# Designs tried in a protein design run: designed miniproteins, single chains. Part 78

Each design is a single chain, and the fold is of that chain. pLDDT is the mean over its residues in the fold that is shown.

## One batch from the design tools (miniprotein)

Design m2717
Fold by ESMFold2-Fast:
Structure m2717 (fold): chain A 70 residues (1-70)
Amino acid sequence: QGSLQSSQYSLRSAEHAGNEEGIEYAGRSSDYALQGNSQKASQYSEKASQHSGNEEGRQYSQLSQQYSQS
């Protein structure tokens, strides 16, 4: 259930990343969520949130983490 939502929020976080490193972390989070690896998806989503260029990107990273944990 949460894997698709986590994946969607990881992708939205990538769109709001303020730098290349943040975009990479958000992309990795999405990849792991699609593979069903909620633990790694959550870890990379958290890293992406630290590199987000705005509050909206950070919110999407947090939502991705919540849905990964379900």
Scores: mean pLDDT 67

Design m2718
Fold by ESMFold2-Fast:
Structure m2718 (fold): chain A 58 residues (1-58)
Amino acid sequence: SLRGEIVEELKKKGYPGMVAYLTAEVVEDWIKQGRLDLLDDFPKEVQDAVKKALEKMK
């Protein structure tokens, strides 16, 4: 799942599991709404993790 891929990529960046899960849940909802622009305020590592997860789901 997209959420699972985001969680995996965030954990690889050193984020704690609960933080990775909550971030992935919120980000998945934003992606479904077409609101990826909301990631612009997040650290680059989070943006890169989400981009990589999306590339795996294409």
Scores: mean pLDDT 80

Design m2719
Fold by ESMFold2-Fast:
Structure m2719 (fold): chain A 61 residues (1-61)
Amino acid sequence: SPLEEEARELVRRLVELMRDRAPGAEVGAVVDRLQALLDAHPELRPFVARTMDEVEAEAAA
């Protein structure tokens, strides 16, 4: 799904920015985009939660 691909890209970017201790403004911009996507498509919330866990696990390896 194109929406799932967009959500995965936003989650991956968010995890990388948090890992790199990026400025709060850059983190906030990605969070705002992800929140807007989830507000429009609340069915993506379980997918985003699972994807975040997967990406964080990959980053911690």
Scores: mean pLDDT 81

Design m2720
Fold by ESMFold2-Fast:
Structure m2720 (fold): chain A 58 residues (1-58)
Amino acid sequence: SSAEKKEKDRIEEEVLNEYREKYISALDLQEEGVEKAEKFLLESNKTLVERLNEIKAK
């Protein structure tokens, strides 16, 4: 139904917003070392992809 699509879109946007906050945190870490920022972003991206896949599987 259209209601299910709207709910999925809303949850997906929430997940993306959480990732945006993590990205901002990674920018602060970049001053301490690019490698630390890259690792943080890779781990955050893995979690994001897993959560988006769980939403799509519903």
Scores: mean pLDDT 73

Design m2721
Fold by ESMFold2-Fast:
Structure m2721 (fold): chain A 81 residues (1-81)
Amino acid sequence: SESDELVRRIREIGEESGDPGFVELAEGMRRAGASPEQVEAALRLAEASRDGDSRTVFSPEEERRLLALHEALGPVLPPAP
């Protein structure tokens, strides 16, 4: 499915960047059955981390999606810096 492709991209970003947190996030999302919107928010977070863009600002709507994902997955998200 499309969501499976997005989850795979998150995993690939984690592997390429050497960040095991995103690999664990991808597996957590598969197990929990995360929504497409939650997967898209997680992918955006992974891409921002990959690009090293310290100026990446999440909108209030994107922050709410990430918080909802954190609540749904429990302690699977990597700790905030």
Scores: mean pLDDT 68

Design m2722
Fold by ESMFold2-Fast:
Structure m2722 (fold): chain A 71 residues (1-71)
Amino acid sequence: MEKVREENRELLERARKLIEEAKKSEGIEREILASMAIMLATVAEKTARKYGDEELAREAEELRREAAEIA
């Protein structure tokens, strides 16, 4: 559980950085960065739910939603 939780946190941190970079970008670059953030957040959400980390899953879902709104 601990290693999986750490890996999921790392994925969410990467997703957050991509979201911030997407907000500073325009056009196709923004769309690509937002799409990458959605992918990372989706992986983290599914993994967190599989291992019963409801709080992390909720955080990942929120980041995925934010990235989708930017795209």
Scores: mean pLDDT 82

Design m2723
Fold by ESMFold2-Fast:
Structure m2723 (fold): chain A 80 residues (1-80)
Amino acid sequence: MDESLDYYFGTSLALLEKAFDIPDEAEAQKLIEQGIALPQVPLAAVQGLIDANPEWKKRVEDFQAKVEKLKAEWKKKLAA
């Protein structure tokens, strides 16, 4: 279960990183949407277990922090 979360978080982050390197905004937006959506289904299914497990809760928090950092970097790149 935690291995599945790590897989979805890793795949999501990889998609977001690829999106931020794409010069076409429409293609970048599509990958960002896919990356953000990818962990939502498994997270919703296991939310009660995440809330009860501090290690899984920390993994969710770490993932959210990485997504926010990537979004901030992407906004800076677009504003330059």
Scores: mean pLDDT 66

Design m2724
Fold by ESMFold2-Fast:
Structure m2724 (fold): chain A 105 residues (1-105)
Amino acid sequence: VREELERLRRETLARLEELLKKAKEAEEDEEIHQKILEEAVAVFREFVERAAKLSGKEEIVKAGEELLLKSIEKSISTSKNYKELTINFIKGLMEDVEELYEKYL
């Protein structure tokens, strides 16, 4: 189970890193960045759900949702355009994945 959680963490971070690369390479375009943001949220929520099932720790779901909301708020408050918002948000989600893993392993 621990090895499965470590694999899930690594795979999730790799998926978020690919989205971060797409965000950095994309033009300042609302539709493109909205799609990347939606995909990043989906990746993070999938991680939270699968981590909860693998660990049996339902508290990860609530902690994950709270971290997601904080990452959204921080990204909106610190970003000047869609590209910065998307980059900052994905970086925040990568940190959130690591925090959930460290606290709930």
Scores: mean pLDDT 86

Design m2725
Fold by ESMFold2-Fast:
Structure m2725 (fold): chain A 74 residues (1-74)
Amino acid sequence: SILDELEELRERLEEILETEELSPLQRANVEAMIDYLDWLIEQYKAGRLSEAVVRRLAAEAREGLERLEKEIRE
């Protein structure tokens, strides 16, 4: 489900916060992404966003996470 996909992204971000040595800016970016996903989940559960919109925003969030993971490794 879309909720499972959002929860997967959130878990990956939480793991990054717990396991990686992050700069203050990187930490702030990860925390902002978690806050965004929490907001997105709440909007979807409240029926304020359609599944199609949530799927698009989830895909954009996944791309952002993948870019962040690459930057942390470099």
Scores: mean pLDDT 84

Design m2726
Fold by ESMFold2-Fast:
Structure m2726 (fold): chain A 65 residues (1-65)
Amino acid sequence: SSAEVWAKLGDALFSLRRYDEAAEAYKQALALKPGDTTIREKLALALSAAGKPDEAAEAGKGLPA
């Protein structure tokens, strides 16, 4: 699906250490699949790596332990 394409783009950008762009790609994926906890976890990780811990904490809110 389109969400998987955006998530894969995010994965590629994360591997290139382009964490801000990775976070944006994961946000697009999450907009298409708002209940996908895996995409939300990846978004939180990308935001943390980008130096945005407050945004990462908000993205990770409600994730299972």
Scores: mean pLDDT 80

Design m2727
Fold by ESMFold2-Fast:
Structure m2727 (fold): chain A 98 residues (1-98)
Amino acid sequence: SEIEELLRKALELVDQLIDMIKNNAPKSDILAKLNEISDLLSKARDLALKEGKDIRLIIEAEAAVTMMIMGVLLDVPKSVLIKQAEKIKELLRKAIEE
């Protein structure tokens, strides 16, 4: 489905995001990647709503991305950002499978 394709693309971008953080990419590049992930999740949520599907995991993933954006802006440690990204991956995997 188009929803699954959007969620799979978001998952791939989260993997790229983790690598960027591990390699000390600039804050601006990390924020740009997070905004790209947020846009994909917003599109997936809108499609799921139109199709009458459960959006809870997508909304939880969107909230987790927002918290991670705040974490980047507040210069939280890399270990915290990586844990936040791993949680987003878990939510996206569950949304695709369930």
Scores: mean pLDDT 90

Design m2728
Fold by ESMFold2-Fast:
Formats: sequence, structure tokens, C-alpha cells
Structure m2728 (fold): chain A 80 residues (1-80)
Amino acid sequence: LQDQLDGVIRGLGHLGDRLRQLGDLRSSQRVDDARRSIIQRGRDALGLTPVQSQQQLRQLTLEAGRVAVRGLRRLNSIQG
């Protein structure tokens, strides 16, 4: 689960960089802000009980996935 979240976080970093390269600074900033928030909340989740930590990491993985989908749609809109 943590490996999945780490993978999505890395993907968000690349997505933010690509949006910035294409001149969509607003969408890049939104992705970067979401990525930083998810990283911090993921770190905070590791201080919880194992059950609570697992639940929070699952929730963060879903949220990160939604951010990635929205960012990829925006990227496709710019490139298409």
C-alpha cells in the first residue's frame, strides 16, 4: 500500500513538471500543492495505529489517484 502511494506521488511530481514545461503554471501548482499535502498527510498517518494508518494510506492513495486523473486529462487537453 505504501509502495502504491509512493508510486502515485512520484507520478504526480512528473505530471506537475510536465504541466509546467507546457506553460500551464496554474495546473502545475495545483498538482504540486496536492502532492505536498498528500506527502505530509502520509507522514502523519505513519504515527497512527496500524489500522488507522492503513485506512488513511488507502484514502490518500485514492485521493492521489483522483488528482493524477484530473491532471492527465488537463495534460491531454493541452497536447491534443
Scores: mean pLDDT 82

Design m2729
Fold by ESMFold2-Fast:
Structure m2729 (fold): chain A 57 residues (1-57)
Amino acid sequence: GVAAEDLKVGDKVRYTDAAGEVHEGTIVGIAADGKRVIVGDEDGSLHLVPLENVELL
C-alpha cells in the first residue's frame, strides 16, 4: 500500500483487485476520503481500488 499524499493523477501503479489478481494502470482520480483511487487500465476499464491494494511503480 501507499499513502494518499504520495499519489497523484497520472501516476503508474500496480494493484490487486477484489479477486486477488494483479493489474497495472494509471491513476485517473483520487477519492475525497483519501482511502481509494480510480485506476484506468490499458484495456480502458476504470476500477475503484483501496489504497492498501495499490503500489506505486
Scores: mean pLDDT 77

Design m2730
Fold by ESMFold2-Fast:
Structure m2730 (fold): chain A 101 residues (1-101)
Amino acid sequence: MIPNFGPYTPILEELASQTDDPALVVDAFELLLTAGLHPDVLLELAERALARYGLDAAPRLVELARQIADKAVERGLMSEEEAERLLRRVEEALAAVVAAR
């Protein structure tokens, strides 16, 4: 079930309808937002996500974060430059957790 995330809600609902795991979509979105708002805790969130879904979820979380960022740029919710920056931070955090486990 997708919580109310304001202008991002339609993007998350669309992506959730295309997957067997809507919780994974929410976690990908939280990683993307945390990369912008609280980058200092991003690694901890990445560790918690991979503890829930397993290491094989890392590329799926990156793909979902990219799809969310791309749709957010299309809707004017973030710039292309911001989207690329946030995605790099998410990819780096998830890669660091995979390397440590």
Scores: mean pLDDT 82

Design m2731
Fold by ESMFold2-Fast:
Structure m2731 (fold): chain A 100 residues (1-100)
Amino acid sequence: SDLDYLKEQALSALDEIRDFAREVLSPEVAAEVDAIVDEGKERIKKAKTEKEVIEVTIETFERIIAVLEKALPSLSEEDQEKVEELILIINDLIEKLKKL
């Protein structure tokens, strides 16, 4: 179904963000991202409409961006570039979801 496909795509994106955070960020910041991802995944799984999946996914992405932006000043120049690229990717996904 379209709902199941949208959920699968959202859950996959959150898993990729989690893996990135674990590789690039400190354990403390990665744990903050993990908690947001876990909450977002559970809310996505429970969603009953495409609109609910979209709204929860956008909210979860925005919460992740806030954690990433707060972490930026503490990172190496190389890791700052990687995190800034991820923020741009997540913002692009948010804009695409808003058009659905």
Scores: mean pLDDT 91

Design m2732
Fold by ESMFold2-Fast:
Structure m2732 (fold): chain A 80 residues (1-80)
Amino acid sequence: SMEEEVKRLTELIVSAAEGILEVDARYEKWSEEQLERALEVAREKAEELARELVERGEFSATAIWRAVAEAVQAALEAAR
């Protein structure tokens, strides 16, 4: 189903984004609250982008990489 595809793609994007954000949080010495806020925003953005990609039938590596980058950017803006 479309919802199962959205969930699977969301988890893929979130997994990649969380890894990047956890590294940045460690080096930039973020508080636990900053990291929690960033991870929450990353998940919300990942769900939005995953739904758009599934609706368009767009599963290229470039599209997925762009979604990860956009989720990370939104999370960083929320943490700062």
Scores: mean pLDDT 86

Design m2733
Fold by ESMFold2-Fast:
Structure m2733 (fold): chain A 66 residues (1-66)
Amino acid sequence: AVSEEAFEAAVEAVRAAQPPLTPEAAAKLDEIAAAGHGALASLQRSPDPVTAAVAGEIARVARTLE
């Protein structure tokens, strides 16, 4: 399970990444951030590939912070 602190830090790290996110990926990042850390595992299994990819990157980064 990802902590709230690691999740919030990972969201900001993904937002600040270079090259910048596409507008679609940036919108999905904001949706995932609003859903919160408890939704992350479900969002990684999303049938929407952009949502799944962004959630997967947030989870990957969050694991490096724990």
Scores: mean pLDDT 81

Design m2734
Fold by ESMFold2-Fast:
Formats: sequence, structure tokens, C-alpha cells
Structure m2734 (fold): chain A 74 residues (1-74)
Amino acid sequence: EEEKIRQIARELEQMLVDAGADALAPEAGRALEQLGKKNGVKVAELALDMAKRWMAEGASAEDILQILKRAAAS
């Protein structure tokens, strides 16, 4: 489970790098890893899917980072 959560976090980081948000990628990956450790791999998978959808709809990398940080802190 932990290895899958790390892979999901790396996929999020690569997506942000590909979008030009390299500087935010490590922090977003850490937030997703924290969310997955707290709530399980399925929640991490859902969060990655949601982030992909939000990006497709025009959400910024900064918006995605803030949403993930709030979710991880809850």
C-alpha cells in the first residue's frame, strides 16, 4: 500500500512538472502521500484522478496544492 501511495504521488509530481509547475511538485507529492497514509491508497488514487480533472478544467497547480494540503491537514 505505501509503495502504491508513493507511485501515485510521483505521478502527481510528474503531471505538475509537465504543466510547468516544477517548484510546487515536491510539496504537492508530500501532501498526497500524507493524505494516502491517513486515508488509504484508494483515497490517494481518487485525489490524483480529481487533480487530473481539475487541471483539465483549468485549475492552477497552486490551487491543486492548496486543496491537497487542506485535505491532508484534516
Scores: mean pLDDT 82

Design m2735
Fold by ESMFold2-Fast:
Order: C-alpha cells, then structure tokens, then sequence
Structure m2735 (fold): chain A 56 residues (1-56)
C-alpha cells in the first residue's frame, strides 16, 4: 500500500516493504520506520510542519 505524505511543502511517497515503512523523495530512500505513525513523526521532525497525507 502506498501513501503520499506532504511535510512543509515537500512530497514523499511512502510504502510498506518487508515489515518496514519507507519514505522516498524523488525516487530516493530518505527514511524508514517500523510503523506509518513513527515514519510520519520522523518526517515532521526533519522537515517541519504542516503534515498531511493521502492514500494512493
């Protein structure tokens, strides 16, 4: 399953793979976490707010 997360104007594609949630910016892996919630928090900490997401 894939989502688009927008954090402070930056768009990330996130997907679950092998029990990990992975974030990509322009096709490059930028972060990962064990849950979607943890990944969203990591992205907000690195890139700021506001944060929104939508399911692809």
Amino acid sequence: MKYIITVNGKKFIVEEKDGKWIAYENGKKVDEADSLEELMLKLAEKYGTPLSFEKL
Scores: mean pLDDT 78

Design m2736
Fold by ESMFold2-Fast:
Structure m2736 (fold): chain A 71 residues (1-71)
Amino acid sequence: SSQQQLGQQQAERIGQSVAGQAHKAVQDILKENGLTNPTPDQHGQISQQAGDLVTQTSQQARQQVQQQLQE
């Protein structure tokens, strides 16, 4: 039981770490494009896109980790 719980916690932590990296990458892209001070409209659109990217990347990472844990 403890091994199963550790596996789930590890998958969650890896997913959160990947999401953090994706968020940082988005911020770096915004900076490279000179969007460090976006307008309110741009900020809203960027925040939505960043959220979608983080969610997608985290979900994919969690699925891959779960597959590896079964091997």
Scores: mean pLDDT 66

Design m2737
Fold by ESMFold2-Fast:
Structure m2737 (fold): chain A 84 residues (1-84)
Amino acid sequence: SLGEEVLEIGEELVEAARKGDILRMIGLTLRLIGLQLDATDPRVIQAIDILIQASTQAFKIDDPEERARVLEEGLRKARELLEA
């Protein structure tokens, strides 16, 4: 499902952030933006918004572990929305 794909991208964002793979984070964030254009379920749209916001905040953080924590929190919130 689209929700499952969004959560998978969120998990990949956390991994990329922890590894300091900025190019992968950019690619994954662009993929989320693309999915948002096709999304019609309000919960999916909100979950994507949360992950995009978490990603943009993460790009401002120099420390990989702090960056990963921001994305982990975003993923947690997105998961709660999609699994409710």
Scores: mean pLDDT 88

Design m2738
Fold by ESMFold2-Fast:
Structure m2738 (fold): chain A 86 residues (1-86)
Amino acid sequence: MEDERRRQREQLVKEAEEALEEGIRKGQEYLKQGDDRKALDALSEGVRRAAEHMQEALKLLSPEEAEEFRRQWVEEVNRRVTEALK
């Protein structure tokens, strides 16, 4: 059961990272085209989808582990979003 929970968590984290990367990639592409609205919509959707996968992953951790993991994820999202908007 523990190995299965870890595998599920890793898969959910991977899905969260992929959703964020897709949102950032689409956002940057729209920014290059001068479509700021579509860029923000793509980025927001990517962040939202990533957050949904991450919330599911956090349910597989202890409360203490979940808080640390969430904090690290929020910092990572903020860093990647900031870099994407440069």
Scores: mean pLDDT 81

Design m2739
Fold by ESMFold2-Fast:
Parts: structure tokens; C-alpha cells; sequence
Structure m2739 (fold): chain A 71 residues (1-71)
């Protein structure tokens, strides 16, 4: 299923933070690096999107799965 508007907003926010911190696209990071950056910004993502922790973690899992599928 496609991401909801809130989940898509979270995904864009995570990708932006990855670019700001590493200068790389999410596809160029390891799963561990993606998770670490998302976890560092988790409270801010939850506040900005209205998603629960578990919902943000599912967005991170989908980003990680997309990265692994394109390796």
C-alpha cells in the first residue's frame, strides 16, 4: 500500500535530515545509518507529522526496505 500523507511527510522529513547531516541521499546510506538519523529526530518527526512512534518506525522500515530493494 502507498504511504499516507502524514507518512509521506515523515519520509520527506527523514530524507531531508539525512541530506543535511550526511550530504547523501537515503539510497546511499546503510539501514543502520538511516535508523540512527531517524531515531535522533524521532520526537521532532512525531511532533511535525502527528504520527506515533510506531508509525514513524514503520516509515523508517519502508525507507530501509526501498534502499535494500535497490542495492
Amino acid sequence: APLTDAEQKAAVYIAKKIMEETGKHVADLTPEEVRAIAEKHLDEIMKETGLSREEVERVVDRLVAAVEANR
Scores: mean pLDDT 79

Design m2740
Fold by ESMFold2-Fast:
Structure m2740 (fold): chain A 91 residues (1-91)
Amino acid sequence: EEEAKRLLEQAIKHLAEAFEAFENGDYETARKHLERALDLIEEILSLPNVSEKLLKQAEDIATLVRNLAEQLGDEELAKRASEILEKIKSK
């Protein structure tokens, strides 16, 4: 649980940085932070004994990543986020 919380906090920070970059018109930096947030969510999903609460928070982050990726027109990143959401729902 401790490791999953640490990874989640990092994913939240990257998501916040992605939104900040998007607001500033820095779409390349936004994409980079969204990719890193998804990497961290995948790490969480590889851990044993992740709580339902933490999985729900990971789902919320992946949903926000997908929505911002769609706004950026990044179909590949949006697809990756959707695949991660399916993995979360299958747990």
Scores: mean pLDDT 86

Design m2741
Fold by ESMFold2-Fast:
Structure m2741 (fold): chain A 95 residues (1-95)
Amino acid sequence: MEELLREAARAHRAGDYERTIEALEKIVNDPNATGEQLTAAALIASDVLTHADGELREKAIEILQKIADKLSQSNDPVLQRIAEELKKAIEELKK
């Protein structure tokens, strides 16, 4: 998992959004991903939305939606609040 977050961050820093999305998809689909790791992935995905369009933008929104859904299932009120903020941001993007 740590390696996937490093790959996502490195690809993102290089402007390689396709590789960033691929790494983020692996993180969000990992059942062992922690709330902290999902939160870090959400920050990277949110920044991709600022620079990506078309299919990459849609994939980033999909990743954020999956992260929000997973964080909302947490018993941690901090993670639940992060999920609410993400869901609100996603609804604004769907306009």
Scores: mean pLDDT 83

Design m2742
Fold by ESMFold2-Fast:
Structure m2742 (fold): chain A 66 residues (1-66)
Amino acid sequence: SLDEGRARLAAIRDEALARLAAARTPAQVEEVLAAAERRLAELPAELRAEGDATLEALRLVAAERL
């Protein structure tokens, strides 16, 4: 369901944010973003815009971490 998809999206975001907070090198940041991108791509097509917005927000957080 879309509710399950949104819950999964929130979990992917929260996990990525926690991993970004723990990341200490650019390579670790890139791995976190790549993992998040792969997981967001598995979400239903109806959540594509929400997934894209989430990935963009994660990239902005990652830029501040470097």
Scores: mean pLDDT 85

Design m2743
Fold by ESMFold2-Fast:
Structure m2743 (fold): chain A 84 residues (1-84)
Amino acid sequence: MKEVLEEIRKIEKEMSESVDIPSKLASLISGQVLRGVADVVAGEDPLKALAKAYRESVEVAKKLGAPQEVIDALEKIAKLLEEA
């Protein structure tokens, strides 16, 4: 868990330094992650719930034409959570 969170933090930092994320896109991605957190509170496995939330965020980012760096970062996070 802790090591996965450290890797996620690193990916988020690299993404933030590479591209400016539009406020609307950031809000939509945050909304998907918050839904994952709500699923954890409802008793779902934290890794599965968060992996699902980040996977949904990838789909949202792709539909909105987000920069490839943002899409790649979200896919890496989803994959780390799925493989954890």
Scores: mean pLDDT 72

Design m2744
Fold by ESMFold2-Fast:
Structure m2744 (fold): chain A 87 residues (1-87)
Amino acid sequence: EDIKKKILEEIRKKGEEIGASEDVIKAAEYNGLGMISFSEGNLEEASEYWQKSAKHASKAIQKEGSEAGKKYNELVDFIEKKIKELL
């Protein structure tokens, strides 16, 4: 619970710092939640979060082009490193 809240706060802060759109930030938030749920063994919840992440990422890329994809990938890399430090 606390880990999920902390990672979401860190993702939003980083997303705002790099000028990511709301759809990019939402995609990254759902990706992070999916990673945490997967680490907890909740595959159904992880799958649902990753589907939501993909939908927001696709929407952002279609609207904003390759720049949204670059910012999303930067946030995903940030999330993966942060979660590994916490686990």
Scores: mean pLDDT 84

Design m2745
Fold by ESMFold2-Fast:
Structure m2745 (fold): chain A 81 residues (1-81)
Amino acid sequence: SREKVLEEAEKVFRGMKLGFEAAEEVAKEYPELSNREKLEIAFVAAGAAIKALLEGASEEEARKIALEAARKKAEEILEEK
């Protein structure tokens, strides 16, 4: 039980890293994004990566999911401008 909790905690930290990396990549494509908007994208991408990893996705799959979520959120933010 405790080993599973620690494994899930590690997946959460990994997903957070993947989400922030995805937001940095998307920020290069959309330089008009504010620092606040970049942070919002990072949290959305992190949540998507964490969910994927907890559901058994590979790190590579989670990275792709994080990038997709980051781009979708960036497009959503830009459509509101």
Scores: mean pLDDT 85

Design m2746
Fold by ESMFold2-Fast:
Structure m2746 (fold): chain A 71 residues (1-71)
Amino acid sequence: METSEEIEEIAKKIKEIDPSISETTARAAARMVLLGKDEKSIEAFIEALEKRLGIKKEEMRKAIEIAKKIL
């Protein structure tokens, strides 16, 4: 099952692969992928995060793709 420790480990790997991705974005991407959300749900969540937290959509999409490859 998804744990905070799993999210932290994936987020670290995302940042190691692409250091331009922020820690907040990396953790959010790791959580999305671990929850097994479909692509439509992920896109809706990216829209919500951009409006709520000002996270760039391109940064989130890149982080999610890296997280999918790590898993």
Scores: mean pLDDT 75

Design m2747
Fold by ESMFold2-Fast:
Structure m2747 (fold): chain A 95 residues (1-95)
Amino acid sequence: MAVEALKKILLSEGVSEEKIEKVEKEVEKNKKSDDEKELVTLYLQLLFGLEGDGIEDEDAKEAILKFQKYWGLKEDGIADQEFLDQLVKLAESLE
C-alpha cells in the first residue's frame, strides 16, 4: 500500500521505472520483515543513496526528513502510520 504510493509519487517526479526497479530489488535483498513502515524507510534510504538497513537510526531519519521536506509533510523523520497515510493521500492527489 504505502510502498506502492511511494512508487507513484517518485514516478510523477520523473524518477525512471528502471531506477525504481533497482531500488525495489535492493529493498527485497535488505528487508528484515514485510512491515510497511520498515519497507518505506528502507526504500527512502536506498533512494537517497544511504546504507539500506531499515533501522530507525540517524540515516533513516535523514532520508525520511528529506522526503517530508520536499513534499511539505510533517517533518519528524519517523515512518509511522501517519506518514504512511500521508504517502497514500499524496499519491492519490497526483496523476
Scores: mean pLDDT 74

Design m2748
Fold by ESMFold2-Fast:
Structure m2748 (fold): chain A 88 residues (1-88)
Amino acid sequence: MEEEEKEKKAAELLRQASEAIKAKRYDEAEELIREVGRITGDESIARDLLIQIAIREGAPAAELRRLGVSRAEIRRIREEMARARAEE
């Protein structure tokens, strides 16, 4: 069905976006996440996933700000990730 096809395509694009961020290809990752938002109809989830992946892969603060992330939002997400790591 269309819904299942959209879900599979979105998952593949998210995987490619993660790989692009690891390779420091942030422009490519941004385009892939925008496509996920277009397919799923939820741009906010796509943006949040992009930010989380970028922080996890060690993207510079300047690059995160270019993606429209505030200093407070970057700090919050980093603190949440650090807590998750500490509880491992």
Scores: mean pLDDT 70

Design m2749
Fold by ESMFold2-Fast:
Structure m2749 (fold): chain A 80 residues (1-80)
Amino acid sequence: SMEERVARAIAALSDADPVVRAVAARELGEMGHPAAVAPLERATFDADPIVRTAALDALRRSPNPALRAAAERVEARLTP
């Protein structure tokens, strides 16, 4: 189900491998589920720059306006 797919991708944002976390961020952005807003915003603070970039891109490119609004909040924080 979509709910199972979203839950799995959110769990993958905590994986030890930054490539796995980056892929999970992209998948969450493409799915556009509102449950992804807070996990993806947290991922923009990830230790790995690849994951941070993937999370912000996922928010920006999402079909869901709630995720795109989160991208605007993150951008306001990063570039005054």
Scores: mean pLDDT 85

Design m2750
Fold by ESMFold2-Fast:
Structure m2750 (fold): chain A 75 residues (1-75)
Amino acid sequence: SLEDEILEAAREYGYRLGTELANAGKSKDEVLAEMEKHAQRLRDRLLALGYSPEVAERAAEAFIEGGKEGYDKAL
């Protein structure tokens, strides 16, 4: 479904960003703070595109979880 594609894309984007921030030498706390800023922008964009708050929140959660995984795998 389109929702499943959005969630997968959000997770993959988060994973990539988490890996890049780890390679840049950022701490876990700095990465989490940066991920939250990107997640809020993602929520706002999805809402502006007409997606439900539930889809926007699930995408933001998938993005943050992806980022945590990408960070951990880069260490």
Scores: mean pLDDT 88

Design m2751
Fold by ESMFold2-Fast:
Structure m2751 (fold): chain A 68 residues (1-68)
Amino acid sequence: SIRDILEGYLKLKGKDELTIEEVVLTLMFHGYILTPREVEALYELAKKRGKDTLSVDEVIEAIEKARE
């Protein structure tokens, strides 16, 4: 799942959050290609929360909302 991929990446890197570039590239490496709308939703959520990185829960929230 997307969650398992992102959590695995964070464990390997020893950190708690991902940049939008890290989300896009990590998911693409595992065969999950995000749409422009989904990528835009990630950037907008990061901007709204005043930060450059997102937690796994925040990434999933943004992607699911963009699919509605």
Scores: mean pLDDT 84

Design m2752
Fold by ESMFold2-Fast:
Formats: C-alpha cells, structure tokens, sequence
Structure m2752 (fold): chain A 81 residues (1-81)
C-alpha cells in the first residue's frame, strides 16, 4: 500500500541520518537519539516532534546539519511523487 511504502522510505531516511551522524563522529547514543527524534517527527508530523528534531539538529556541526537536511528534502520529494 502507499502507507507501507511511505514507512519504508522514512525508515531508509532514518538509517541514512544515523550513518551520517556516526561518520561525523557522534556516539552511538547520540546517533540513536537523533534517529529516534527524526522517526517521531516523520511518522507523527507533530509540531512538538518537529521542534525536538530541529533542536537536536541545531547542536550538530553545520556541515552535518546540511547533509541531514538534504536527506529530509529527498524524502519529502519521494513522498510527494
């Protein structure tokens, strides 16, 4: 179904975000926290979850933020097609 495909794409984006965080030198716990915040935002679309994810993202180096924002943008484009 379209919903199942959406969840699959969201999980793929979450895995990419986790890998980017780990490659940038974040700890396993920090990477997991970021992945979890993204999943909460992507699956619920709540304003509170979005703010939590954005807050965590803002603590990261600018280059890492840019990479993660590109992953989110690509996901949004795929979900709209």
Amino acid sequence: SKYSKEVELINEAAEEIRKVALEAGLSEQEALRLESAFLDYALTQSEEAKKKFEELLSTLPEEVQKKIREIVKELEEKLNS
Scores: mean pLDDT 84

